Designed miniproteins, single chains, continued (4). Designs and how they scored, part 76

Each design is a single chain, and the fold is of that chain. pLDDT is the mean over its residues in the fold that is shown.

## One batch from the design tools (miniprotein)

Design m14610
Fold by ESMFold2-Fast:
Structure m14610 (fold): chain A 83 residues (1-83)
Amino acid sequence: VSPEELDAEVRAALLEIQASVALNTAKRAKTIDEIKEAQEVLERYLKEAEDLHRRYPSPATERAVEFVREALEEVKKLLEKMK
């Protein structure tokens, strides 16, 4: 494992943690605006995860992309329930 590959794996894990925090914020939200804010944050994390996986493809970066996509889908479901 190269230092660059290890850095990519650490960044992937951080993105999973950040996405989890955003999802939990959305689940705790009382307003549609708070859920939309979490959606915007997760969309940004998805772009970062996809860029990371494109540059450093590995099981870890693939998992980060999948995790952020699933978190974003859950936030979209929460938004639908609040309408």
Scores: mean pLDDT 83

Design m14611
Fold by ESMFold2-Fast:
Structure m14611 (fold): chain A 70 residues (1-70)
Amino acid sequence: AVERAQEEIERYTRLTIEYARSQGAPEEVLERTREQGERAKEYVSTLSPEEAAELAKKLEELNRRLEALL
């Protein structure tokens, strides 16, 4: 559960960076996004398996919408 949520956070971070880069975002914004992704993965390690599973489902839905924008 936790590992799945962390996987979806990594995917969210990658998609967000790709989208931002395509829009001409400066490197500072891309770095901030990577940093926030790493902090989010650390936070997920503190969640219960049930909370992590629910977060993973929400992130999967969000990531599907992000992919549609690329």
Scores: mean pLDDT 81

Design m14612
Fold by ESMFold2-Fast:
Structure m14612 (fold): chain A 78 residues (1-78)
Amino acid sequence: SLEDLIRSLENLIELAESGKLGQAGLQAGLADLLRAVEKYSPEAAEYLRKALEAARQGDIAGAIEYARKALEILKEML
């Protein structure tokens, strides 16, 4: 569901911000969620693609910021 997707993305962001999730784990989590997000919102999916690219480059802070933008868009759909 959309609610489950939002919860999964919130949890991923929290783990990344707390340092409990490393670069590889963040990349895997973002990639996994991207397909589901794309079905609900192409706009939110574009921000997750930017988050994934930032994570691939080691820009964890940038990845978190883009992921938060995707999260905001999804929350507005509730």
Scores: mean pLDDT 87

Design m14613
Fold by ESMFold2-Fast:
Structure m14613 (fold): chain A 87 residues (1-87)
Amino acid sequence: SSDEEEIERLFRELLALLQRAARLVAEGAPRSEVDAQLAGIRELIARIEELVRRSDLPEEEKERVRQGIAAARAELAALEAQARARA
């Protein structure tokens, strides 16, 4: 479905942004750049959650997407903790 394709596309974007954020943290980029990237990731996660909530996807597919979101949130939390530790 169009919703399924949109969610898959946004998920690929989310993974790319998480990889970029991890690289910025590893390279010691300025905190403002890291924080901006993390904010963008938070916004994208919220958009995917809203799409899943309003979509007509089967519950088993919604649950798989929610599990992926949970994994992304855990990675985001780890990056946020690393960014804070640099203060």
Scores: mean pLDDT 87

Design m14614
Fold by ESMFold2-Fast:
Structure m14614 (fold): chain A 92 residues (1-92)
Amino acid sequence: MLKPTEEQKKRLIEEMSKLSEEEIEEIIEKLEKEVEETLKNAEKEEGLNEEELKEVKKQLAERYRLLAELAEEAGREKLAEKYREIAELFEK
């Protein structure tokens, strides 16, 4: 999800706004597992130099920051907060 179009952003906002609380909880749980796996894989990737690792983390942080903004626009505060927390993890 690098640089989605304005039309794609509007569709994502509409889809997020229609999610039930149970669906949001499932999404958050999946995100937590995916982030944990991504961080573990980054640490095990012996072929990546420090600059390449920083660039990958920067791209992931930017992606989750965008998702947080879209979730806020959709009125999904819990989902937006989770995306912000994930972005901060990759910024460190």
Scores: mean pLDDT 76

Design m14615
Fold by ESMFold2-Fast:
Structure m14615 (fold): chain A 61 residues (1-61)
Amino acid sequence: LKESVIEEVREYAKKNGYSEEDVEEALNFVEAWERAFKIKLTDEQKINLALTMLELNASYK
């Protein structure tokens, strides 16, 4: 993942009270998704997927 993608996700997480562990889980989900489906996501799509995973993870805690 590009540093710009990681920073966008971290900034969102910090503003919404998510931990660094939550950020790592969300970013790992994005990488796992690309590997599983052999699809190359755009940076914007990666950010949106990671943010969605942060929200879903919070909902199931």
Scores: mean pLDDT 77

Design m14616
Fold by ESMFold2-Fast:
Parts: C-alpha cells; structure tokens; sequence
Structure m14616 (fold): chain A 92 residues (1-92)
C-alpha cells in the first residue's frame, strides 16, 4: 500500500490530537505524563506499563493491549490509541 505525503501529515495531526485528549482526561493524564517522562529517560519498561494503564482506563481490554504490544506498538502509539477511545466516548 502506497502512503502519500498528505496521508502521513494527517496521521501525525490525528496522533497529536489524540495525545492531547489523553493528557486532558483527568483519569489518564497521570499515566500519560509518567509514560512520556519514562520515554525521555530511556525507561521503556516503565513507559509501557503506564501506557497500558492509560489504555485500560480508556476502555481497552487487557488482551487487546497485549496483542498491540506483540505487534510492536510503541508506548506513544498506545497512548494515542487511548486518546482516540476517549474521544469516541465523549462524542457518543
């Protein structure tokens, strides 16, 4: 599948917006901030643990989270996905 420059820009903007939603939600905000701090410090294990907790709070199942981790999703990608789940719940 060929990805255009336009599609990449849209993906990056959507990811940014999803991260901001996860940071703004009072239930996920502490875990998002800790995960991002752990990433800055090079502590990938701690970042993954806090990203998993943000996903669980957002409504993802433990089995789904473990599948994404096995597929190589980064902690930042997990946090963005949590933000997308929050946005969907607030919309409907």
Amino acid sequence: REVTEEQIKRYEENKKKALEIAKADPRTAPHVERALQALKEGNEEEAIEHAKRAMLIAGASPEFIERLLKEGWSPEELIAHAGEHIALRERF
Scores: mean pLDDT 78

Design m14617
Fold by ESMFold2-Fast:
Structure m14617 (fold): chain A 73 residues (1-73)
Amino acid sequence: SELEAVLAELHAYIDRLAAEHGLSEEDVELLKDTAETLARLLLEQGRSPEEVLRTVRATVEAAIARIQAERAA
């Protein structure tokens, strides 16, 4: 399904960023849960898979930036 394809892509993206940034398993689970919830909502609103992937990836990147900033403080 469209949702399954989007979620698979987002999970792969989050796993790659987690490895690159040294994220904890707890942070990864939270990011995946957030990404799934947002992706489901946007698809239900009729947004295209490409728009959903762009929006959710930007949200994940912003969340990682906040986690890293909080670690530096």
Scores: mean pLDDT 86

Design m14618
Fold by ESMFold2-Fast:
Structure m14618 (fold): chain A 83 residues (1-83)
Amino acid sequence: MGYISKATQADIEAQEEALAEAEAAGDLLGRAVSLALLGSYYYSLGEYEKALEAFERARALFEQLGLPTDVIDKQIEEIKKKL
């Protein structure tokens, strides 16, 4: 079970707010970045199901934007090994 510090929780809340703002603005890059950061935070905390969901959503947006998905694909594979 992962340890959650006040700083880590604040970082998650900040990325959730950034995600909501990006969705309201139609900012696909902002959405992708916020989701990837949320996935990384959840992964470090051992919240693998939440990390997988966040990375898969980020991957879809990066692919839509024509950006590389290889790093995210590797993270998804590692998470699936933990599940």
Scores: mean pLDDT 78

Design m14619
Fold by ESMFold2-Fast:
Structure m14619 (fold): chain A 70 residues (1-70)
Amino acid sequence: SPLHPGQVGLAIAVLYELQGDAARAAEYRALATTITSEAQARELLAPLSDAEKRQLLPLLHPALQHLLDF
């Protein structure tokens, strides 16, 4: 589902793929399959900068953008 919190992990994977980091993209695609809650999705977002979180806005469904917490 495009509203599933795991979509956050997939969006981060796309961001890393666009940056040329295929290894981190693969890591976050795998992590996305383990996400079952918004709390876990926020934990994946915690190490990202506010600038990287803003780059995720067009990659996330509007209903999930509240998880970015900036």
Scores: mean pLDDT 82

Design m14620
Fold by ESMFold2-Fast:
Structure m14620 (fold): chain A 106 residues (1-106)
Amino acid sequence: KEKLDEAIKFLEEKIKEIERLIAASPNPTRRQRLFLDALKEILKLLKEFKETGDFNAMFRIYLLAQGLKREAERILNDPNASPEEKQIARIVLEAADKVIEALKEA
């Protein structure tokens, strides 16, 4: 489906953006790396779902995306979070919302 292809491409672009931000950071946090790893897992599962139509993959994507969205929102609302953490959290939130939207239309 068209929205699924758009979500895959968007997620690939956002993963590269986060990888660049982490590489440029003098002290990348474990949370930032976990965000990146989770987005990569979502990308893998989206490609699997596109090929197979496996609803187990869809369910796993939905849970991961919802979890990332909640955690990104917590960071954005945390006054102690660094500007770099908030920048990555905004990207993660955008990516998670795009994935959730694509799954609702699937």
Scores: mean pLDDT 85

Design m14621
Fold by ESMFold2-Fast:
Structure m14621 (fold): chain A 82 residues (1-82)
Amino acid sequence: SVQDQIQQTLLQINQVEDQIVEALQNNDMESARRYVEELERLVEQLEQLTSQLTDPNEQQAMQLLIESLRESIERVRKQIDS
């Protein structure tokens, strides 16, 4: 189902977020950049899956989560570019 695909995508997002944290702790800015690009791709996939949801409450909850993820991406990019 679309809900199952969303859950799988969220698990992948969580894993990539952990990889970003580890790369930043190791001062590996090259790996951090690659993981941020992967995270952006997963967020785009999540947006596409969210558009397939028929329940407006589920769509709104996912939109808020996507906004939070994009804010996190922005913070990490600023840290990498510092």
Scores: mean pLDDT 89

Design m14622
Fold by ESMFold2-Fast:
Structure m14622 (fold): chain A 55 residues (1-55)
Amino acid sequence: SAAEEVRQAILETLERYVETFEKQAKASSDPLVKKNSEELAKGGREAIERIKRQL
């Protein structure tokens, strides 16, 4: 269904978003950038889990 395709696209976008910020957190030597990137990645992971739990 169109709804399933949209859901899949959102999940793929969020997974890419999380990967980007996880890489930034690992690469950064700036404590503020590291903390902010870790928080954004965590938020993205929590959003993915919520979407996957909702049917």
Scores: mean pLDDT 84

Design m14623
Fold by ESMFold2-Fast:
Structure m14623 (fold): chain A 78 residues (1-78)
Amino acid sequence: IAKELQQQAELYQLASQGYLSQGKTDTAQTYNQISDLLKKAADQASTLDDSQAQQLKDQTLQQIQQIVAEHRAKQEAA
């Protein structure tokens, strides 16, 4: 679980850098925020048992879905 969250954080970080290089600052900022959230969750999950780590993952994914939904509402043409 922790390794999976870390890998997802790296993917969002790369996407953020890609959008930033294209001048899409708002999208880049949103993806960077998601990456930071996933990295923090991965660090916490590494100290937890599997059940607690799964619960943390579920909470983190719910937060990400909220962030994405809010960004998408503002950028509905994208």
Scores: mean pLDDT 75

Design m14624
Fold by ESMFold2-Fast:
Structure m14624 (fold): chain A 66 residues (1-66)
Amino acid sequence: SSLEEFIKDLLLRMMGSEKEIAEALKDLSDAEILSLATLIANMTGEPVESVLEPLKKVIEELLKLL
């Protein structure tokens, strides 16, 4: 989805590589994931609940690189 592509691009801009993102994300708590989803929701104008599932999917795909 376009939201998944936006999230992946944002994370790549912040950390520079997919492996660096995966290493940072593997240690995130549920509360920290919710905080990240809230930041993305504020950037996109989407509800937090609409961002949370695409964010978790991007995290799962990136964690497979570890």
Scores: mean pLDDT 79

Design m14625
Fold by ESMFold2-Fast:
Parts: structure tokens; sequence; C-alpha cells
Structure m14625 (fold): chain A 69 residues (1-69)
């Protein structure tokens, strides 16, 4: 569902911000995600959330390969 997709994206970004020590409030992250989601169709929100992990994994993999060289 759209609400589940938005919730997952908010939780992911909160975790990432905490792990990287970013000085961004959780409320600001949630607000930004919900405001962006309001500009998209429900289908686009779900598709974006579903592929987010795959694209992030590919970026990390490429970065690690570059560091080995």
Amino acid sequence: SVEEAVRRLVEYLKRKAEEQGLNVSPEAIERAVRETAALLTPQQIVEHAERFDKEEAERIKKRLEELKK
C-alpha cells in the first residue's frame, strides 16, 4: 500500500541519517518524504520504494570495487 511504502521509506532514511551522523530531525525527514509523495501517484510511490534497496545495493557494490583498485 501507499502508506506502507511511505512508512518504509521514512524509516530507511531515518536509519541512514542516524548511521551517517547527519544532524537532521526525524520529523523533517518524515515531512519531506510525505510532501514528495503527495506529488506522485500511488503506483509511483510503491515502485520507488520497491527498487530503492536494489539501486542502493548496486551503488555500494560499485564503490567497494573501486576501492579495491
Scores: mean pLDDT 64

Design m14626
Fold by ESMFold2-Fast:
Structure m14626 (fold): chain A 84 residues (1-84)
Amino acid sequence: SEEEIERYAKVFEDFIKRLKQEAEKDPENRDEYENLIAVAEKALETIKKGTLEDAENAMLRVLIWALSQKNRDKLLKILLESLR
């Protein structure tokens, strides 16, 4: 539904905001945060233009991307917190 898609968009907007805040606190790992922000922003665009299934797939893509990073545990924690 439109309401569900809007909720997913807000979750991703919060996730991006949290990543930007963490990048300021952890400048040594800035590149990882900036790369994940770019992936999340692309996912957010997909969510806003697509279906609920597109939103779920975009979320899974971001999760898989985070799992491949050096700071995966921290990135996953931020993502999961934003999904709640």
Scores: mean pLDDT 81

Design m14627
Fold by ESMFold2-Fast:
Structure m14627 (fold): chain A 85 residues (1-85)
Amino acid sequence: MKIEVFRTSGGRRVALDKEKNIAVVAVDPTLSPAVREMAAALELVAEFKDEGIQFKKVISVPEAEAERLGDEGLIERVKQEAEKL
C-alpha cells in the first residue's frame, strides 16, 4: 500500500493512497460536516486538475484533528477507509 502525506498548494494536509485513489483531507475546523466534505473534494480537484485522478473515496477531517492525528494517524485513517471498500 503506497500512502503519501503532503500539503496541497492551498496549504491543506492530505494523506493519499494513489493505488486505491482514497484520500483524507484536512479542512477548516469551523466548517459544518457537509461543507467540510465539499471543501475536501474541491481541494483535491484543484491540486490534481492536470492529472485526471478519479477518486473512489474522499474523507474530510477538521484541521485540528489532523494535527492531533499526525502523519501516522492520517495514514491509518486511509487504511481504515480502504478496508471499508
Scores: mean pLDDT 78

Design m14628
Fold by ESMFold2-Fast:
Structure m14628 (fold): chain A 109 residues (1-109)
Amino acid sequence: MPPLPSPLEGAEALLERLRRLREQVREAVAAGDRAGAEALLLEMVGEASLFYTEHGDRLSPEAAALLAQALDSLAEALRAARAGDLAEALAHVERAIELVEELVRLLRA
């Protein structure tokens, strides 16, 4: 039986899923679809929270801090979307993606 996925494999899969959801958030923002953007942001928070549940205890303090910052950025994106500031929401999504990219780089080192 193969071993459980590594934190690196999990983080790479998370990054790919978040990038796909980001493209959908961009489409919702371009359409002015606040409800659609909120639903997609909740999916992004769910994906990052699932990664934390499965891998958080196996992360270094530095890796855990990057993940916490990404989750905070997604929470700020959701707050902005709920306030109707879709441009601010998208900026926070981009920041969360950058933090997960840094997490993947750290785990590869």
Scores: mean pLDDT 87

Design m14629
Fold by ESMFold2-Fast:
Structure m14629 (fold): chain A 78 residues (1-78)
Amino acid sequence: SEEKERHKKLVEELHEEQERYYNELIEKLRKELGKDVSDEEIAKALKKKLEEEFGKPVEEALAEIFEKLEEELDKKLE
């Protein structure tokens, strides 16, 4: 089924885009906070920044971002 194949490709590409997005955020925070910052401090800064920017819990903010990425990928696969 073309629909099943499209969905599978979307899920695989979405996973890759989510990982890329997360890595870009981590690198941006490392540049802002300094190279000697611990992974724990980066995680706390990421949570705080997303909650402040989106006005919602980090899990909900990430879900909204990932939904937008999924929409962009779905449009690309049309």
Scores: mean pLDDT 72

Design m14630
Fold by ESMFold2-Fast:
Formats: C-alpha cells, sequence, structure tokens
Structure m14630 (fold): chain A 71 residues (1-71)
C-alpha cells in the first residue's frame, strides 16, 4: 500500500477512536509515514499521552487492515 493509503486508513481509525480535529488535520496533511512518526514524537514531548496512545493504536489497526507488517 502507498503512504497515502496508509495515512487515509490511519485517519479513519483516529476518527473512530475520537481525537481533536487539529490532530486529524495534522495527519491529513502528512506526506509520508515519517511525518506521522514526527507527529507522534511531538505529541509525546507535549505530554499528550492519550493522543500518542490513540495514534499508535490507529497505526496498528490501519496496518492490520491493509495487510502490512505491524510496528
Amino acid sequence: ASDAELIAAILEELRRLGVPEEVLAEVAKAKSVDDINRLGVRLHLEGREELTAKLGEAIRRARARLGLPLP
């Protein structure tokens, strides 16, 4: 799957988990998986641990749905 397909799947899973619109917008503007990883690091450094956990779970679910290796 392309990075765009994975990002779209991550967005769908994040919407199901319930995250603020600004986080959805950050993921939607991502150009690569590396952008998503940088977002996760930033959320962790900002102490937004619930959002960090939801992002990780969304990535895991998205990868599983697309048949990709799990992180």
Scores: mean pLDDT 82

Design m14631
Fold by ESMFold2-Fast:
Structure m14631 (fold): chain A 82 residues (1-82)
Amino acid sequence: LKEAIEHAQRAIEAAKQGNYDEAIEHLVRAIDAVAKALDPLSPEFQKIHDALIEALRAARNGDYETAVEYAQKALELLQKIA
């Protein structure tokens, strides 16, 4: 969980600073960390994973406002279960 939270926070910070390649890298690392930390069959996994995937999709399309919104949603969900 800590690794997923740290990467989600770094992705949000990088996106806000215009460091878009770093934002994408940290979103990918957050997704990987969630897959390692949570049971894939849990409802918590599904909600967090979906939010991070939407953030990554938005970031890859250059929609960084939407990417930040979904990454923040994932971060909130991660913090509630930590």
Scores: mean pLDDT 83

Design m14632
Fold by ESMFold2-Fast:
Structure m14632 (fold): chain A 71 residues (1-71)
Amino acid sequence: AGPPAARVARTTPLQQAAIAAANKILDEAAKEGLEAEVVGVEVGADSVTVTARLYKDGKFVREASATAKLA
C-alpha cells in the first residue's frame, strides 16, 4: 500500500489551531477596518500563537497576537 494520508494528519491539529488563532486576529482587524498580515506562527507544547501586523491603507498600525490550543 502507498504511504497513508493519515500520516500527514500530524499537521491537522496544528493547522486547526493556527487557523483559529488567525481568525481571531482577522476578526479584530475587520472590526477596525484593518488588514492583517500573518508574520509569525509559534508552536508551543499544546498551543499555537499567531502574530500578525495590522495595516490601514498600507500603513502599519499595530501588531496583534492570538493563541489557540491544539484540539
Scores: mean pLDDT 74

Design m14633
Fold by ESMFold2-Fast:
Structure m14633 (fold): chain A 88 residues (1-88)
Amino acid sequence: MDTELVKKAREALEKGDYEKAVRYLKSQSSALDAASGIAEIAGDLDLSEELRRKSEEIRKLAEEAEKYLEKGDKEKAKELLKKAVELG
């Protein structure tokens, strides 16, 4: 799978552009969800479940980070976004 979205999210984090990092990670979550569906069709249920779990975790972390950004807590948002990047 193309990990370009994770790379772009990491670069956005390093530059302090947390809103862009959130957008890239939400896109990565969607890509993982789609890949989970493909794995299920191919009969790889273990891979499908792993990709689905990663998709859900990344989405949750990105949404949580977005809420902290709205409150001005950039350090907490950065911590959550770093965790999401590590899962991608």
Scores: mean pLDDT 84

Design m14634
Fold by ESMFold2-Fast:
Structure m14634 (fold): chain A 59 residues (1-59)
Amino acid sequence: MEEDPEAAYESTKDALSLGNLDLGSVRRFLSSASPEVRQAVAKAAKEMGDDELAELAES
């Protein structure tokens, strides 16, 4: 599991930029991720304009 919030933030921005994001896999990852990692993913999603991913990460 990815435990580095900075790495999660950068990976999320890169995946959204490339359009290669599977929401089902991300949902499974987020269910066992730390709050810090989930916040990093939500931040990246908001900055990239993906409101659905931001809501998913904040849930």
Scores: mean pLDDT 75

Design m14635
Fold by ESMFold2-Fast:
Structure m14635 (fold): chain A 57 residues (1-57)
Amino acid sequence: GAEAARRATEAGGGGEAAAGGMASLDGKNPQMAREARRHGAAGDAEGAARATEEGGG
């Protein structure tokens, strides 16, 4: 969720931390999960976190 995504952005974590937040979102908002996954795969933790929060995770 948003908490996990925030940890990813603040810690400068890799795709693993961002993917964790996205995984929680995947069941709720597949569209936002896809956006977060795209950012996570590219190594953009902040983009992934933003997409996760936008999707209500």
Scores: mean pLDDT 59

Design m14636
Fold by ESMFold2-Fast:
Structure m14636 (fold): chain A 94 residues (1-94)
Amino acid sequence: SEIEKLIKETKEKLKKAKSIDEVKEIWNEFFKKVLELTKDEEKKKYLKKIQKGALEYINQLKQSVEDGKISEESGTNAAKQALISELDSLEKEL
C-alpha cells in the first residue's frame, strides 16, 4: 500500500538523519503525508496523538542535549530508535 511504502521510505530517511531537528522534520513530514492518505476522522485523531507523543519525547531529548546531559550523537540516535520503533508499531496497525 501507499502507507507501507511511506513507512519504509521514512525509516530509511530516519537512519540517515544527522540531528534531532532533522529527525523531527522527517517525522512531521511523514504525518503530513499519512494524514492526507487517511480518510477516517477517528483514525486521524489517533495518528495525531501518536505524532504529538513522539514529538514530546524528542523535545525532551533535545533539551537534554542543550543542557549538556547527553551528547548530540547520543540524543540523535535515541530519537531515531524511538521513531523507528513507533513506525514498526504503526505498520502493524495501519
Scores: mean pLDDT 87

Design m14637
Fold by ESMFold2-Fast:
Structure m14637 (fold): chain A 86 residues (1-86)
Amino acid sequence: KIELLKKLKNYVLEKMDADGLSEITLKQLKDYFDDFIKENNLSEEERKIVEEAYDYVVEKMKQEGKLTITKDELNEIFDEYIKEKS
């Protein structure tokens, strides 16, 4: 579970770099998560973990009133989520 979340975080950050994006919308984040699921041929259980991580990011963005998320913010949110699941 934790290892999958670390791979997901790194995947999104790498895709942001490849696309030249310093910040992304929730829609762009969802697209990256969907690509990760497809490219890694995730099981039903692993897909559920990715969906839970997406919901966590959405909730954090809503709490902070943010429409976009930066790489640093994404790193912080994922590290917080991983810590909560450890």
Scores: mean pLDDT 82

Design m14638
Fold by ESMFold2-Fast:
Structure m14638 (fold): chain A 88 residues (1-88)
Amino acid sequence: DLEEEIRRIEEELRRLIEQSKTASKSDLPKIQERVVSLALRLLELKRKLYEKLGINNPEEIKRLNDLEKRLLENSVSESFEIIKEYLE
């Protein structure tokens, strides 16, 4: 179920972001890499869900595409900050 998988990934992302606040400098990069990987998966699943549901929201589709582009063009640490902003 796409909706259930999306919900689980969003919950995991929020948990990892909370863990990052108290993480050591040596552990932080590993958390950031996992967050970026999960965020890219989340965007893929959301796009797939919107296609299946016939949701034609140009602003939301543009937002997903713009976010994916930013994550692919930026460093892991910069992408992590972008993802935090997106989820807050």
Scores: mean pLDDT 83

Design m14639
Fold by ESMFold2-Fast:
Structure m14639 (fold): chain A 94 residues (1-94)
Amino acid sequence: MEELREKGKKLEKQGAILDTAGNILISSGTPDGIAAGKELLKQSGELYKKSGDYYKKSGDYEKAKESYLEGSKTMERAGFTDLSKELEKKAKEV
C-alpha cells in the first residue's frame, strides 16, 4: 500500500514539473512554443492520471481525486477538452 502511494506521489511531482514547463512555453507566445507547451501539458495530464490511478489502488481516494482534478485542469488548458472531461469523471467516480 505505501509503495503504491509513493509511486503516485512521484508521478504527481513529475506531472507538476511538466505543467510548469508547458505553461512557460505557452507564455512565450510563439507558435513553436505554444505547440511544445501543449504537448508538455498533455504529458503532465497523463502523469496526473497515472498518479490518481496509483493513489486509488493504494486506497488514498482523496489524493486520487485531487490528482485526477489537476490532470483535468491541465488537459483543459492544453485544449484537450475530451481528455479533461474523462479525468473529471474519474475524480467523481472515486
Scores: mean pLDDT 87

Design m14640
Fold by ESMFold2-Fast:
Structure m14640 (fold): chain A 89 residues (1-89)
Amino acid sequence: MEELREELLKKLEEAYKKIMDKVKNHPGIQKFLKEVFERLKKLIEEGRYREAALDARSVAIFFENLGLTELVPPLRELADFLEEAYKKA
């Protein structure tokens, strides 16, 4: 279970780096994403993988609805990993 948590935290960090690189010129979006990823990190650290998956999916839908489609794949991939972790736990 601890090994799974470490893997999920690594995937979270990888998704964060990918998405932040896409929004370097958008400080408002960067601030929002920082708050989102801090929240997701706490949920993962607490073993709340289902809630983390739902949160990541809701943020992906939010960006898709805004037409920021390039931000969606890293968030969907993260949500899929979190959902699989919940099913295995």
Scores: mean pLDDT 83

Design m14641
Fold by ESMFold2-Fast:
Structure m14641 (fold): chain A 92 residues (1-92)
Amino acid sequence: MVEEELRELEKRMEELLKEGQELAERYLATGSLEDLLGALEVEVEGLRVAVELLRLLAELGKATEEDVAAAEARLAEAEARLAEVRAELAAA
């Protein structure tokens, strides 16, 4: 029933994972807050897609409420980290 939506979310996750890895490697090479910001923005987007994917999987009985809650907690942590880095860059 939701196979097409799941496939689209899985593809978006794979794209964001690759982009996030490239940005994280750049940050590790440069140590700059601007590169960290880019990596965190992609991480937040990926975690938003992961939460939606897990909610759909939970409807299908393939994921637990605990899996969804863990993903939502990770998203909240990543959003807080992104806000902190944005504030640091705005203050600089």
Scores: mean pLDDT 81

Design m14642
Fold by ESMFold2-Fast:
Structure m14642 (fold): chain A 77 residues (1-77)
Amino acid sequence: MSLGEKLEEAARAGDLAAIEELVASITEEDLNTKDENGKTLVEIAKALIELLRMLDRDDLADFIEAGLKAKFPQYFP
């Protein structure tokens, strides 16, 4: 599974520990690498954050966004 798929699964499960571990493992190269569908991890993560907010899961959206912003503020301003 891609990192984007793992992040989506962890978010779906509400598994904050899994989300934290995944975010900690992400490199800048991972953010810019396209998956088999031609999407970058940045695009996948941003789409997931928006989806979670639409589902009224602001707790998960904020957690993911804060973690990625702290590590990669240039991609998550």
Scores: mean pLDDT 79

Design m14643
Fold by ESMFold2-Fast:
Structure m14643 (fold): chain A 85 residues (1-85)
Amino acid sequence: SAAFVAELQARLAANPGEALEPVLLEMLDRLVEQFEAELEAAEKAGVDPEELRERIRKKLLEEAELVEKELGLREVAERLRELAE
């Protein structure tokens, strides 16, 4: 999904005077919170957490590729790959 790239572009367009680094860090923090919530919900629902973790990993790697390809933001892409561990 290109959702992260689209959200990042929208955030930057809405805040053209803001420093890029704080905006990126805020978005990455929200992404981490979202994945933590998904893992907790899956655990309570009896879903295999290893299966969900693999799905999240693949999604992070796909978002990293899109961020690097579409925006040229290699540092952000590398951070997403680290989260995919």
Scores: mean pLDDT 69

Design m14644
Fold by ESMFold2-Fast:
Structure m14644 (fold): chain A 62 residues (1-62)
Amino acid sequence: SRADLQRRLVELANEALKNPDMTEDQVSLVLQEASSLRDDLSPDELVDYFKQKAEELLQQSR
């Protein structure tokens, strides 16, 4: 479960980095924030949080 969650978060980060409007710093920030919420949120909630934050950052791209 823990290894699967880490793998899934890394995969989401790699997918986000495929978008040229996403910076490595932005993706790292979202990943770090998701990691800090690991004790407060379930694995599914963490994945949803990452996706929502990535979408918010993409909306800042013009």
Scores: mean pLDDT 75

